# Ledger of designs, part 90: designed miniproteins, single chains, continued (2)

Each design is a single chain, and the fold is of that chain. pLDDT is the mean over its residues in the fold that is shown.

## One batch from the design tools (miniprotein)

Design m7302
Fold by ESMFold2-Fast:
Structure m7302 (fold): chain A 66 residues (1-66)
Amino acid sequence: MEQQIEDEITIALGLIYLAIGNIEESKGRVEDAKEAYEKAIEVFSKSDTPEAQELLKEAQERLEKL
């Protein structure tokens, strides 16, 4: 159960960074958006769950489009 809790926390933290990146990107703050997406990628990479891997890919695609 510790691993499940860690995965849930990891996904939640990654989603927060992904949301920050999206907000900064919408404001035209490319450097701040890039930093947030890079942090989301780092966080999601710590979980082997399918959900985390899908979100990792989304964060990578958003960073690439900046």
Scores: mean pLDDT 82

Design m7303
Fold by ESMFold2-Fast:
Structure m7303 (fold): chain A 79 residues (1-79)
Amino acid sequence: MEEAKRRVVRLLEEAAEAAEAGDLEAAQKLIEEAGRVLLEAIERAGLSEEEAEELAREVLEASEEALRRAREAAARAKA
């Protein structure tokens, strides 16, 4: 599970870097891949709803800065 968390955080960090470079398509694909990895990890581990929510919260907390950077880059690109 910890390896899956680290992989998701890494993918979200890469998505932030892609967004900051102006490659919003690559950023979107990396975010989608992170979501797939997270969902597969939840299903494979047989997590309860509460455990899945906890895992999602931990991933969001660990990725807070990366997600903020990605949102800011996307907002600038839309402006």
Scores: mean pLDDT 79

Design m7304
Fold by ESMFold2-Fast:
Structure m7304 (fold): chain A 68 residues (1-68)
Amino acid sequence: SALADLDRVEAELRADPRFEVRREGEDTIVATNKGSVTHLIGTALRLIGDYPNLEVRVEGDTIIIRAK
């Protein structure tokens, strides 16, 4: 399910010290980049490929991930 995929993504991003991760309600994760722009974009592209049931957006230094 999309919510189970969100829980997996939250755990993955929290394990990466280059992101500060916040859960906004049940359906949204906000990950703030503390690393390079290359790491930010690479992470966003990987999530788009791995989790087709999730919407992934990049806004400035953040990745916003929502259940579809």
Scores: mean pLDDT 86

Design m7305
Fold by ESMFold2-Fast:
Parts: C-alpha cells; structure tokens; sequence
Structure m7305 (fold): chain A 73 residues (1-73)
C-alpha cells in the first residue's frame, strides 16, 4: 500500500464518521455543503487511485448528503 492509499483510507474514515454524526444528530446546510465538497474531492482521489470500494462508499455518502440538503432547502 502506498502513502496515497493510506492517506485516502484515513480521510474516507474521518469523512464517514462525520457523515454518520450528521445523519444521527443533524447538521446545518452549511456543514452539509462543506462535507459534500470534501466527499467530492475524496471521490476524485479514489477514482484516480482505482479504489473501487472507496468510490462506491463515497458515491453513497454524496447521494445521502445531497438528499439531506434538499430536505433542508
């Protein structure tokens, strides 16, 4: 595993935890939009590295965050 793969795994893990907190406790539109932006950046990194598992997980998180934002707007 390269440094890039390790960095990605750590970032995805933290993002997933923040997403779960937002889902359970709620979050502002601003907080969700920042989380969405970070998720999209990580998705680009995962696609560049060919990490299919991270790509699938990030796509699901992005869809869920977009739905949360839509419900609040």
Amino acid sequence: MSEEHLELEIKVSFLTMEYEIAKKYGASVEELEKLLERAKELLKEAEALGDKESVERLQEIIEEIEEMIKKLK
Scores: mean pLDDT 82

Design m7306
Fold by ESMFold2-Fast:
Structure m7306 (fold): chain A 69 residues (1-69)
Amino acid sequence: SKTEVLVAQKEGEEALKKAEEAGASQEVLDELRKLIEELIEAVRNGDYEKARELGQKIREKLEEIGIKT
């Protein structure tokens, strides 16, 4: 739904901000941005299986740079 897309966008923006504050490299930030964009597209398309997989990848990347999820 449109609400789920907005939630994904907000959570993505917050994740990127936290990564920047944690001192993530530009390469890591670019990778996170790409994953977040793919997640938003998956949610928009109703592909919740792909959205779940992408959400897991985002969490793993955040944990890799020291952000607790």
Scores: mean pLDDT 81

Design m7307
Fold by ESMFold2-Fast:
Structure m7307 (fold): chain A 64 residues (1-64)
Amino acid sequence: SLEEEIEKINKEIEELEKKIKELKEKLAKTTDPEEKLELEEEIGILELERAVLNVVKKRLEKKL
């Protein structure tokens, strides 16, 4: 059902938010410039994935 698909997306968004938070905490403790760039890139990718899921969620909610 649409409700089950939305719930699944909500759980995926929550997991992405947890990972982003953990990576941002690691970034704050990192002093090496190369590691900082790698962490910033990974965070950016996860933030884009979260943005895409939020768009999909809004489109599914409009079908309810």
Scores: mean pLDDT 88

Design m7308
Fold by ESMFold2-Fast:
Structure m7308 (fold): chain A 96 residues (1-96)
Amino acid sequence: SAEIEEYEKRIKENPEDALAYFELGIALAKEGRLEEAAEYYEKAIELLKKKLGDENDIMVAAAYYHLSEVLEKLGRTEEAEEYRELARERLEESER
């Protein structure tokens, strides 16, 4: 996929590009590469939390939500529910 190749190139040029990991996760999920998508969402979350220091960031909430959806499709239901709750808590805090 040209889209996947673009995001892989961005990561190679900037290994700290959290958005590139997140977008690569979305592209992989679209291709049904769900385990790889989960790994890249987890990496995006790690980098976002490290760089921003703000666990209530909307991007972290979005990554948690996308990770939960992929984990549900993989049959990892308990983990999916945990990440869905984390996403909800981040969004709730941003509304206060």
Scores: mean pLDDT 82

Design m7309
Fold by ESMFold2-Fast:
Structure m7309 (fold): chain A 65 residues (1-65)
Amino acid sequence: MEIDEKEIEATLYLMKGAIAERNGDFKEAAEYYEKAADLFESIGRTDDAELARQKAEEARKKYEE
């Protein structure tokens, strides 16, 4: 089985988003989650992309006025 480098990168961005969210850096969290979602979409991982986009939206709402 060949592991897609984009899948690894998407997972790392998802983790970075979670860490940023834990630190209260919601703007950074949203950016990392959006990068993860784009990468998951590019490799056909639609469910993972949807989850990442939902996390990005939640983080974005926390730093928006």
Scores: mean pLDDT 81

Design m7310
Fold by ESMFold2-Fast:
Structure m7310 (fold): chain A 112 residues (1-112)
Amino acid sequence: MVEELKAILTDPSASEEEKALAYYKLLQNPEYRELLLPILKELAEKKLKIDPNNYVAWFLLGAALYLEGKYEEAIEYYEKALELAKKQGASQEFIDAIEEGLAKAREKLAAQ
């Protein structure tokens, strides 16, 4: 799986959603988390500066905030990503990933 995810990230023909889902899956592995987290945060911030309606960028920044333990902020970013994704006709796989991120962030916030 990790090698398959890396192949997606280096494929110039892969969609922005496919690359974001590959990053999100790699971030679930602690070995890649520390290396990828600052890279993803920078990429997401750059994308939002170009297009503030980019739901992929909102999702990636939400995931970064969740991994930093900023669960309330992660929820806000995931909710924005979900709103924009639904308005723009994002794939169901991507919408499911945002909803999973939201559920995990809400669970963590409730446990604090």
Scores: mean pLDDT 81

Design m7311
Fold by ESMFold2-Fast:
Structure m7311 (fold): chain A 55 residues (1-55)
Amino acid sequence: DGVAAGAAGARAAALAGADAQTAGKEMYNSGISAPGGTPESADRGGVRGLLEAGA
């Protein structure tokens, strides 16, 4: 494979991972954190996304 192909693949993987991780964490923490009761920064999974959107 060429360096261009490798770079494109790495970018796609990073984007996919970030999107899936953010969505999964937000939903998971929101659903399980509230009834489970975990006053951890885990409930801020969504906040990180908001900060990045603002920046």
Scores: mean pLDDT 52

Design m7312
Fold by ESMFold2-Fast:
Structure m7312 (fold): chain A 93 residues (1-93)
Amino acid sequence: GDRADGGAAGGRALRAAEEGDFEAAREGARAALEAARDGAGAGGGGAGIAALVAAERGDEETARLGIEAARAGARAGGTGAGALAEAAEEMLE
């Protein structure tokens, strides 16, 4: 179901970002963000790491989306996702 798919979406975002596929990383981050807004925060960590990778490689669009997904994941119960979002924002400055 959609809640279980949130964690998988975050994992896909992370793997895609590590491979340099930022289009796929954005799709995974967006799915993780939608799941987190429905209360399923498991994708926030993966999305947050994807945001860090994207920020380091200069893909600002993917980084910003991953930050939003990580923050939403933190609000849904994933405290570690918030720290990843803060680190990615710092890299964009």
Scores: mean pLDDT 80

Design m7313
Fold by ESMFold2-Fast:
Structure m7313 (fold): chain A 69 residues (1-69)
Amino acid sequence: MEAVRREVEAVIDRATAELQTYQGLPEEEAREKALRGLRLGVESRIEQYRAQGREPPERLLLKLELLEE
C-alpha cells in the first residue's frame, strides 16, 4: 500500500509541476487537472479489464482508491 501511495504521489507531483511550467497554472489548479486526468486514466483501464471478463490488478484498484482521497 505505502509503496503504491508514494508512486501515485510522485506521479501527481510531476504532472502538477509540468502543468505549472508549461501552462503557467497555479499549483492548486495544476494539481486538480493532474488528479482528474490520472483518475480518468485509471478508471478507463479498470473498465477495460472488466469488459474483457478479467479481474483488474490489485495495484490498479489501490491507485484509484488513492486518487479518490
Scores: mean pLDDT 78

Design m7314
Fold by ESMFold2-Fast:
Structure m7314 (fold): chain A 97 residues (1-97)
Amino acid sequence: SERLERLAAIKTALNALKKVVLEADENTPVEEIVSQTLAKLSPEEKILISKFLNNPTPEEVEYLKQLVEEQTEAVKLQAPEKVEKFTQAVQELFPIL
């Protein structure tokens, strides 16, 4: 089911992005954070994310928005100083938001 695989890829990408942001120093630019995040994805996951970004469904956009809210809250609890960097990285990786 490509539908479920795309939703799983969105969640995997956002979780990888959160991990990279939490491990990055304050001098790491957003573009480098996004590059490192993409490097953590499999070739198959990269294809699914590319398909999502080119032709997003309302279900996928709503799911991403919900995950972003949940992950932003997790970043606030773990490293409140990194919330801004996480928000910028999310917008760079998912410009459709």
Scores: mean pLDDT 89

Design m7315
Fold by ESMFold2-Fast:
Structure m7315 (fold): chain A 99 residues (1-99)
Amino acid sequence: HMEELKQRYIDLANSAAEKARKAADEMRKAVELYREGKVTPEQVREAIDKAEEAMREAVRAANLAYESGVWDSADKAVQATREAGEAVREGRKAIEEKL
């Protein structure tokens, strides 16, 4: 019973970490396309919103993993959240830079 709960929290944390990493990659791609003039600032903001949502999910999953004692999975989710946060910061800086 306890092992099943731990496995669920491991799976949630790993899934949320993957989702946050994917959102970070999409955010970096949006910034590159924006600098090339291929996407609008609104499309970059959409990518920021998606990345911030993925970050919120990863933080929630990390907290649950931490509370359930699955520290390694919690740490991975926290790291993915940090990486996504860096990508969001880069995206905001790109659209705030005056052309």
Scores: mean pLDDT 83

Design m7316
Fold by ESMFold2-Fast:
Order: sequence, then C-alpha cells, then structure tokens
Structure m7316 (fold): chain A 55 residues (1-55)
Amino acid sequence: MLSPEQVERVREAASEALLRDPSLSQDEIAEIAAKRTGVPKSSARRVVSEMLGLS
C-alpha cells in the first residue's frame, strides 16, 4: 500500500515521536506518524507494528 519512501517517512516520524515520549502506545505513535506524513492511520499502524517487532 505505501511506497518505500512513505514507509521510511513513517518510520522516521514514529522514531522521533518515541524519542520525545517513550511512554507512547503503538496507536498513539501511529496517529502522530500518520498526521506528520499524511498517510492513512491504518497504514501507519502497520508500519509502526513492524518497526516495533510485533508482526
């Protein structure tokens, strides 16, 4: 669904969110990343889940 470039942007935004607040849930990280990158929340959640080793 996402291009490799979009995946990289979501991963970067998610990493920055975690650096600012490491107590954020997966859903909160995905919502922040989605808003920052303009991708759908469902797609951002999938990327965040993969990044955190949950899938």
Scores: mean pLDDT 78

Design m7317
Fold by ESMFold2-Fast:
Structure m7317 (fold): chain A 64 residues (1-64)
Amino acid sequence: MLEIAEKALEAARTSTNPATIELAVREVLRQAEELRKQGKEEEAERLINEAIDAVGRELVERVR
């Protein structure tokens, strides 16, 4: 789970294709939701903040 989220964050940071970036951000948000369900709230918030830092808050909110 965490490894998949980290790969998705890397894709969001390094990709130049808008569709690939949006898919990567969606995967990060999906992994964060799974972490919340497991009681790992701090790890979930960290992933969301890293996605915001990578692509900007507006895009992250659009993908939600």
Scores: mean pLDDT 78

Design m7318
Fold by ESMFold2-Fast:
Structure m7318 (fold): chain A 77 residues (1-77)
Amino acid sequence: SHLEKGIELLKQGRYEEAMEHFQEAIDRDPNNAEAYAYLGIAQAKLGRHEKAREYFNKAIDLDPDIFNKVDLAALLE
């Protein structure tokens, strides 16, 4: 899936390519809170902290528990 491909690219540090796949996931399902959370992570990794905050706010708005479902620790190692 686009979400799975995006996560793999994100782990490889290929942030802009990862964002393209997360955007495709959102285009398929606009309520995909996980895809918005990963877009926020990719933007933060690129130093785009304002954009990251916008995506994180959208993710939390869709699913208040989203950060309990996303393995942030695996992305920081």
Scores: mean pLDDT 83

Design m7319
Fold by ESMFold2-Fast:
Structure m7319 (fold): chain A 73 residues (1-73)
Amino acid sequence: MEEVEKEVEKITEESIKLALELIAKGEDAIKALEKAVEYAEKKIRELAKKYNLSEEELEKYINKAHDKIVEAL
């Protein structure tokens, strides 16, 4: 579980970086946020397949990443 949490944190940081890079290139902040959230969700779903996470755990990690991305922007 600790390994999964670290991977989710890494995905979240990569997603925030993606949003900031898009904004720096002239993308609208809302569109950058949407793309970052979509990227995080995709990567967390891939992680869930690798670690055989439950739907409840998957939803928890997606929500946690979403909240952090929104707070960073």
Scores: mean pLDDT 83

Design m7320
Fold by ESMFold2-Fast:
Structure m7320 (fold): chain A 92 residues (1-92)
Amino acid sequence: NIEKAQEYESKGRKAFEAGDYETAIKYYEKALELLGEEEPYRRGLLYYRIGEAYAKKGDLEKAKEYYLKAAEYFEKAGDDERAKYVRKLAEE
């Protein structure tokens, strides 16, 4: 599961760098489907990347939603500094 999740994350990153934010979101969502709850840090990174992709598309409401999900998973992973950072991105 982790190896395939990493493959989808890599494809998502490549799509994001190409400006194909819709495709990036789909690949990041596929990576999340393959990760269990035992990977909270990786899940937080994927939610953060989805939030960035929505922000790039101009969908600030979706971006905020995914930044808050990312913060929740970073908190579960014990990364309080990163959680605080992405919560700040969700604030107006």
Scores: mean pLDDT 86

Design m7321
Fold by ESMFold2-Fast:
Structure m7321 (fold): chain A 61 residues (1-61)
Amino acid sequence: MVEKYIEEGRKALEAGDYEAAVRHFEKAVLIDPKNEEARTLLAEALKRLGKEGYADYFASL
């Protein structure tokens, strides 16, 4: 399940839709909060949106 959200988030990042990417990665993190890939990708997407404080928080978890 979490893998599907990571895949959809990556596709959104490739399309430049950072808001959609954040939504997909947030769902992945909610399902598996310890998934390092999902947390790292969420942090990256948040930086792309200009939400650096949130990005740093998720990258440090």
Scores: mean pLDDT 75

Design m7322
Fold by ESMFold2-Fast:
Structure m7322 (fold): chain A 64 residues (1-64)
Amino acid sequence: MESELGKRIKAAMDAAGLTVEELAERAGVSKEFVEKIINGEISVTREQLERIAEALGIPLVSIK
């Protein structure tokens, strides 16, 4: 992952033992959306980012 946000999300996923598919299910988004966030290919809303953080079980600040 080249984006800082993507690196932090990937690290949190690895720590939690979650795949992209599992994170997508928990956050209520598509796998493609999660992959694009990790790769820094799309802009995300704060609400979407908060949902990702909640799905990972971490505070939002940990992935900013």
Scores: mean pLDDT 75

Design m7323
Fold by ESMFold2-Fast:
Structure m7323 (fold): chain A 116 residues (1-116)
Amino acid sequence: MKKKEYKAKFRAPVYDENDNLVGYVEVEITYTEDGKFKVKVRLLDKNGNVVAEKEAEASTLGEIGDFLVEALKPLRERGLTVRGLPNIDAVVEALKKGKNIEGLEEADKIYEEFRA
């Protein structure tokens, strides 16, 4: 039998200090039924071209969080702001429950269910 995988994929806009759109952050989290996560972060320009990519394997929510902080560090050091990133705890719990997540609207809806 193939191991089942569940995937969360979303893209959040990146703004400069003058509120100009300068690019996007694309996050992909894959959960496998054996309890492993693969996290991929892509930094994209405003035309959707990949300018940086990082990937890591994680086994805990804390490891996912630490990886996301490190992957987004280049944006933070340039004074760039990522807006509308979903609650990662809620995303991870949805993946563990066998839900796929596509886009920010679905991730935000899952957060409302998680906090209820």
Scores: mean pLDDT 81

Design m7324
Fold by ESMFold2-Fast:
Structure m7324 (fold): chain A 75 residues (1-75)
Amino acid sequence: MPDAPSAEEEAALRPFVAALEEEMAEMVAKREYLSDEELEALRAAALEAAAAGDLRTAARLLARGVAAKQARAAL
């Protein structure tokens, strides 16, 4: 099994998890509908941010894309 992350890694992951949870709840509450093209653009932007080393921006963009898909599925 994969090892549990260290306390430092958990601290680094905490904002990613919080961003995902907040974006999902906000998207569902606001009923924001993103097209498949917009979802693909968010994924591409997240990959670019990750490649540039901006993991925080990448996580937010990815969380927004996931939240939008969840909101769409809840409709």
Scores: mean pLDDT 67

Design m7325
Fold by ESMFold2-Fast:
Structure m7325 (fold): chain A 62 residues (1-62)
Amino acid sequence: DEYKELLLALVRQEGRELGVPEEELERIVADLTKRLAAAKTIEEMNAAASEASQRLAEIARQ
């Protein structure tokens, strides 16, 4: 799952660049990993990654 691995790597990088604490970042990535495992379409994968990015942005603003 090349595309799923790419999305996970991009979300991890985004979280680190935003300064999200590692423990919170790992929780978000773990949730995204489970959602990507269940996703059957590219649209579902992109939606899961987008929601993870939104959560990272919210945490970074705290």
Scores: mean pLDDT 83

Design m7326
Fold by ESMFold2-Fast:
Structure m7326 (fold): chain A 75 residues (1-75)
Amino acid sequence: SEELEKEIKEIEEEIKKLEEKIEELEKEIKELEEKIAAGEEGAKEKLLEVEEELGVTELKLAVLKVTLEKLKKKT
């Protein structure tokens, strides 16, 4: 079904965006860990915020990957 193929493509595009966001957040975490090691004030609070956003983004990615597998089984 063309409708199913379109839905699969949209989910694949969303997965790619979330994977790119995870890579960006992982880079921010590394930079913040370096700032913490250097004794920069406020870096610990920022790290907690970025780690929380990473966790939420990883959960969204996991849900979409499960959805994609279910849709591919219908094709």
Scores: mean pLDDT 87

Design m7327
Fold by ESMFold2-Fast:
Structure m7327 (fold): chain A 67 residues (1-67)
Amino acid sequence: MEELVKQARELIEKAIEAANKGDFKKASEYLRQAEELFVQAGRPVEARKAVLEASYKATKLIKEKNT
């Protein structure tokens, strides 16, 4: 169970990195995979929260870089 959550967290980091590079398609793929892993671990609410946090963080970094 903890291993699935750990893998999901890794995928979220990859998603943030991809989004920061402007690769939103790759970022969406990673976020989707992370969400599935959290659901498999029995944590669907945590999955939504983590995905939202990653999206916010990536968007903020892009905005700061281009402002």
Scores: mean pLDDT 71

Design m7329
Fold by ESMFold2-Fast:
Structure m7329 (fold): chain A 68 residues (1-68)
Amino acid sequence: APPMLSVEELLARLRELIATETDPRIRAMLEALRATVERLVAGGADPAEVSELAQSGLAVAERERAAA
């Protein structure tokens, strides 16, 4: 299995995906996920929990793309 990504790596991945996303619905989902991750980091949330949430949200966005 790939190693768990750091919060910094996940935020970089989110920004990349948002910049390249052409579907406004999926882009809005990714932007909402990025905002949630940034808010949790600012609030002092556990990095491991933030990473798990971000990876889960990315998996949902990938499924939505596949379904579209």
Scores: mean pLDDT 79

Design m7330
Fold by ESMFold2-Fast:
Structure m7330 (fold): chain A 72 residues (1-72)
Amino acid sequence: SELEKVQKLAEEASKALKEGDFEKAVEYAKKIKEYLKSEDPEVRALAERALQGIAEGLKDLGREDLAEEVLK
């Protein structure tokens, strides 16, 4: 399901952030952004929450520039 795909991408992004791999975290965020176009409002809501979480993680690690990129 699309919900499972977004959850998996969010988990991979979280792992990348823990490893300091900001490039990978941004790549996963870009994949999650595609789900903002989903017909399913639950999928869109999950994608929005996941992107917000990734952006907060990037800010906490000093990458405000990438957090802004993720949310645009």
Scores: mean pLDDT 86

Design m7331
Fold by ESMFold2-Fast:
Structure m7331 (fold): chain A 110 residues (1-110)
Amino acid sequence: MSPAERIVARVRAAADALAKGEISVNEFLQRLAAAVRELLASGLSDEERRETADRILDIVNAAVKEAVEKGTISVLEAATVALQSTGLVTDVLISVRSGKAPEPIVISPP
């Protein structure tokens, strides 16, 4: 199984558990953060990291919607998950884009 598929499978399992009320929002966020850390450390290509990050966001958004509809989590808990999940995935997308050297443009005129 590829590292990307393994990471997605773990996120999907955690998202399903959250939607079913089997785990807390805090436990879900810890599992999501661990999955994002594994993705960043995975050695996957920039394209695979981006695709995996997009898949993670889709899974999380679907599970949060289901959990709110079922009353498993509150709207405030859903907002917390959405904000933190977006932040974690944004870090992945920034890491993919940072293949361009972050030089502070110090243009000193001669």
Scores: mean pLDDT 76

Design m7332
Fold by ESMFold2-Fast:
Structure m7332 (fold): chain A 81 residues (1-81)
Amino acid sequence: VSREELEREVRLALELMRASVYKLVYSRAETNEEKIEALERLIEALEEALRLARELGDEELAAELEEELEKTKKELEELKK
């Protein structure tokens, strides 16, 4: 494993952790505004994780993240109505 590849793996792990944090924030949110903010931050983390998964060639993880990202974007759209 190269240092560059390891750095990408570490960054992917951090973005996945960030996504998990915002999923928790979302589950604990009491207002629509708090939920919207949490989902927007979750989308940012998922988009970065997806980019890194693709760069690392992890097609299985990339597919999972793409599905979750689509679901999260739909949920955000519903809350903004």
Scores: mean pLDDT 87

Design m7333
Fold by ESMFold2-Fast:
Structure m7333 (fold): chain A 67 residues (1-67)
Amino acid sequence: SLRERIEELIREARRRGDKVTENLAKALLTAYDERNVTIARAALAEAKRVGDERTAELAEELLKELG
């Protein structure tokens, strides 16, 4: 599921010490659980700014599910 993929991204980022990706993935998990489009959109914008393609793709998929 999308939620499981977000949780896996959090675990992978944490293992490699990537705090930026970990925090963005945690924001996506919050957006998923709360059905919060604003948080998901903000996370997408930040992922694109930092070049985190995997987090951006998950954020885009979440926005399609929420909208």
Scores: mean pLDDT 90

Design m7334
Fold by ESMFold2-Fast:
Structure m7334 (fold): chain A 92 residues (1-92)
Amino acid sequence: MVPVGVGEAEVETESGAKGVGRGFRVGDRTFARGRGESPSGEKAETEIEIDNGRNLSIPTVDNSNWSVDEAAAQRAASEAALEAAVQAAENA
């Protein structure tokens, strides 16, 4: 049976944005999804895939984006996804 792990994470940024993440690892691949929500209700999602730890790709939001709340939600989503990925890898 291939190693299988699952992970969940909750984060809160200094701006009060909240993120929740869920990840799973199967063999050498880790997948995670994070969702973030700003205090004003702006929502963001991110997904990451790590293959043997080499192909980490995290969507980033341009810091010049007009919506500070959107950026905060994106940051919370990314942090939650990363924490969930780490937990999934540790549990595999």
Scores: mean pLDDT 71

Design m7335
Fold by ESMFold2-Fast:
Structure m7335 (fold): chain A 58 residues (1-58)
Amino acid sequence: VLLRAVKDYEAKRPDELSIKKGDILELLEIVDGEYVLVKNTKTGETGLVPKSVLELVE
């Protein structure tokens, strides 16, 4: 499942991933209802991102 960043997000914790608006992310796992574990398809980096900054693409 692919997600797109709707805005920039800066990691605030060691387990989080910084992303830029328009980045395409692969959903790896749903965590805590508020966060998802994702992989940035361009950089290969993985980390937690709030669901509120993502939209479903595929």
Scores: mean pLDDT 80

Design m7336
Fold by ESMFold2-Fast:
Structure m7336 (fold): chain A 60 residues (1-60)
Amino acid sequence: SALDEALALGAEGYRARQAGDYATAARLFEKASEVARAAGFDRLAAELERQSREARDLAA
């Protein structure tokens, strides 16, 4: 399902962030947010977009 896909991408983003790969984390959270938004999970999409922005800022 789209929810499972968004959560799987979010989990990959989280693992990348824990590894210090902020650029990869930002891309994964952005992709997860797109999947969530397309499926109508607006609150989840907003949270994933916030995670993407934070990771992007840390990537410099």
Scores: mean pLDDT 89

Design m7337
Fold by ESMFold2-Fast:
Structure m7337 (fold): chain A 83 residues (1-83)
Amino acid sequence: SLEREIEEVAARGDRLAEETRELLPLASPEAQEEVLRLMREAERLVAEAGKAYEAGDLERALELLREALRLLEEALRLARESA
């Protein structure tokens, strides 16, 4: 179901964000700025996904969450490379 996929994608995003925050203090200042920028954009997409979900547009909510997940994966990669 779409609801199940939304829950799984959101949970994965939360885990990536937590790991990224743990690694962030070990990153260079330049990498920290870019990681925080990516995380803020992901947070914006999660907020938009929440609005889509409340409106009953589950497909749009999932699409936005998948895009947020992609940004969080990029943020984590950058944080790991700079640690």
Scores: mean pLDDT 90

Design m7338
Fold by ESMFold2-Fast:
Structure m7338 (fold): chain A 80 residues (1-80)
Amino acid sequence: KAIEAYEKAIELNPNFAEAHFNLGVAYLKNGEVDKAIEAFNKAAELDPNSDIGKYSRIAADLVKAGDVEGALKVSELAKK
């Protein structure tokens, strides 16, 4: 349900970096690592100077390094 809601938001606004970031977090929690990396990279690409974009880049790099818990922790910081 959460993934579907974010996918719908992206259909309506493909450049909505926050939706791509939230989709990445949802994929991580669901164990879909490769999809999470793609979503985080897209969020970082769309708004690289925002907190969401910066934390998305860090989260993608942590996931690639095998640190899923670190990526989730960084994602919680982006919500503040």
Scores: mean pLDDT 79

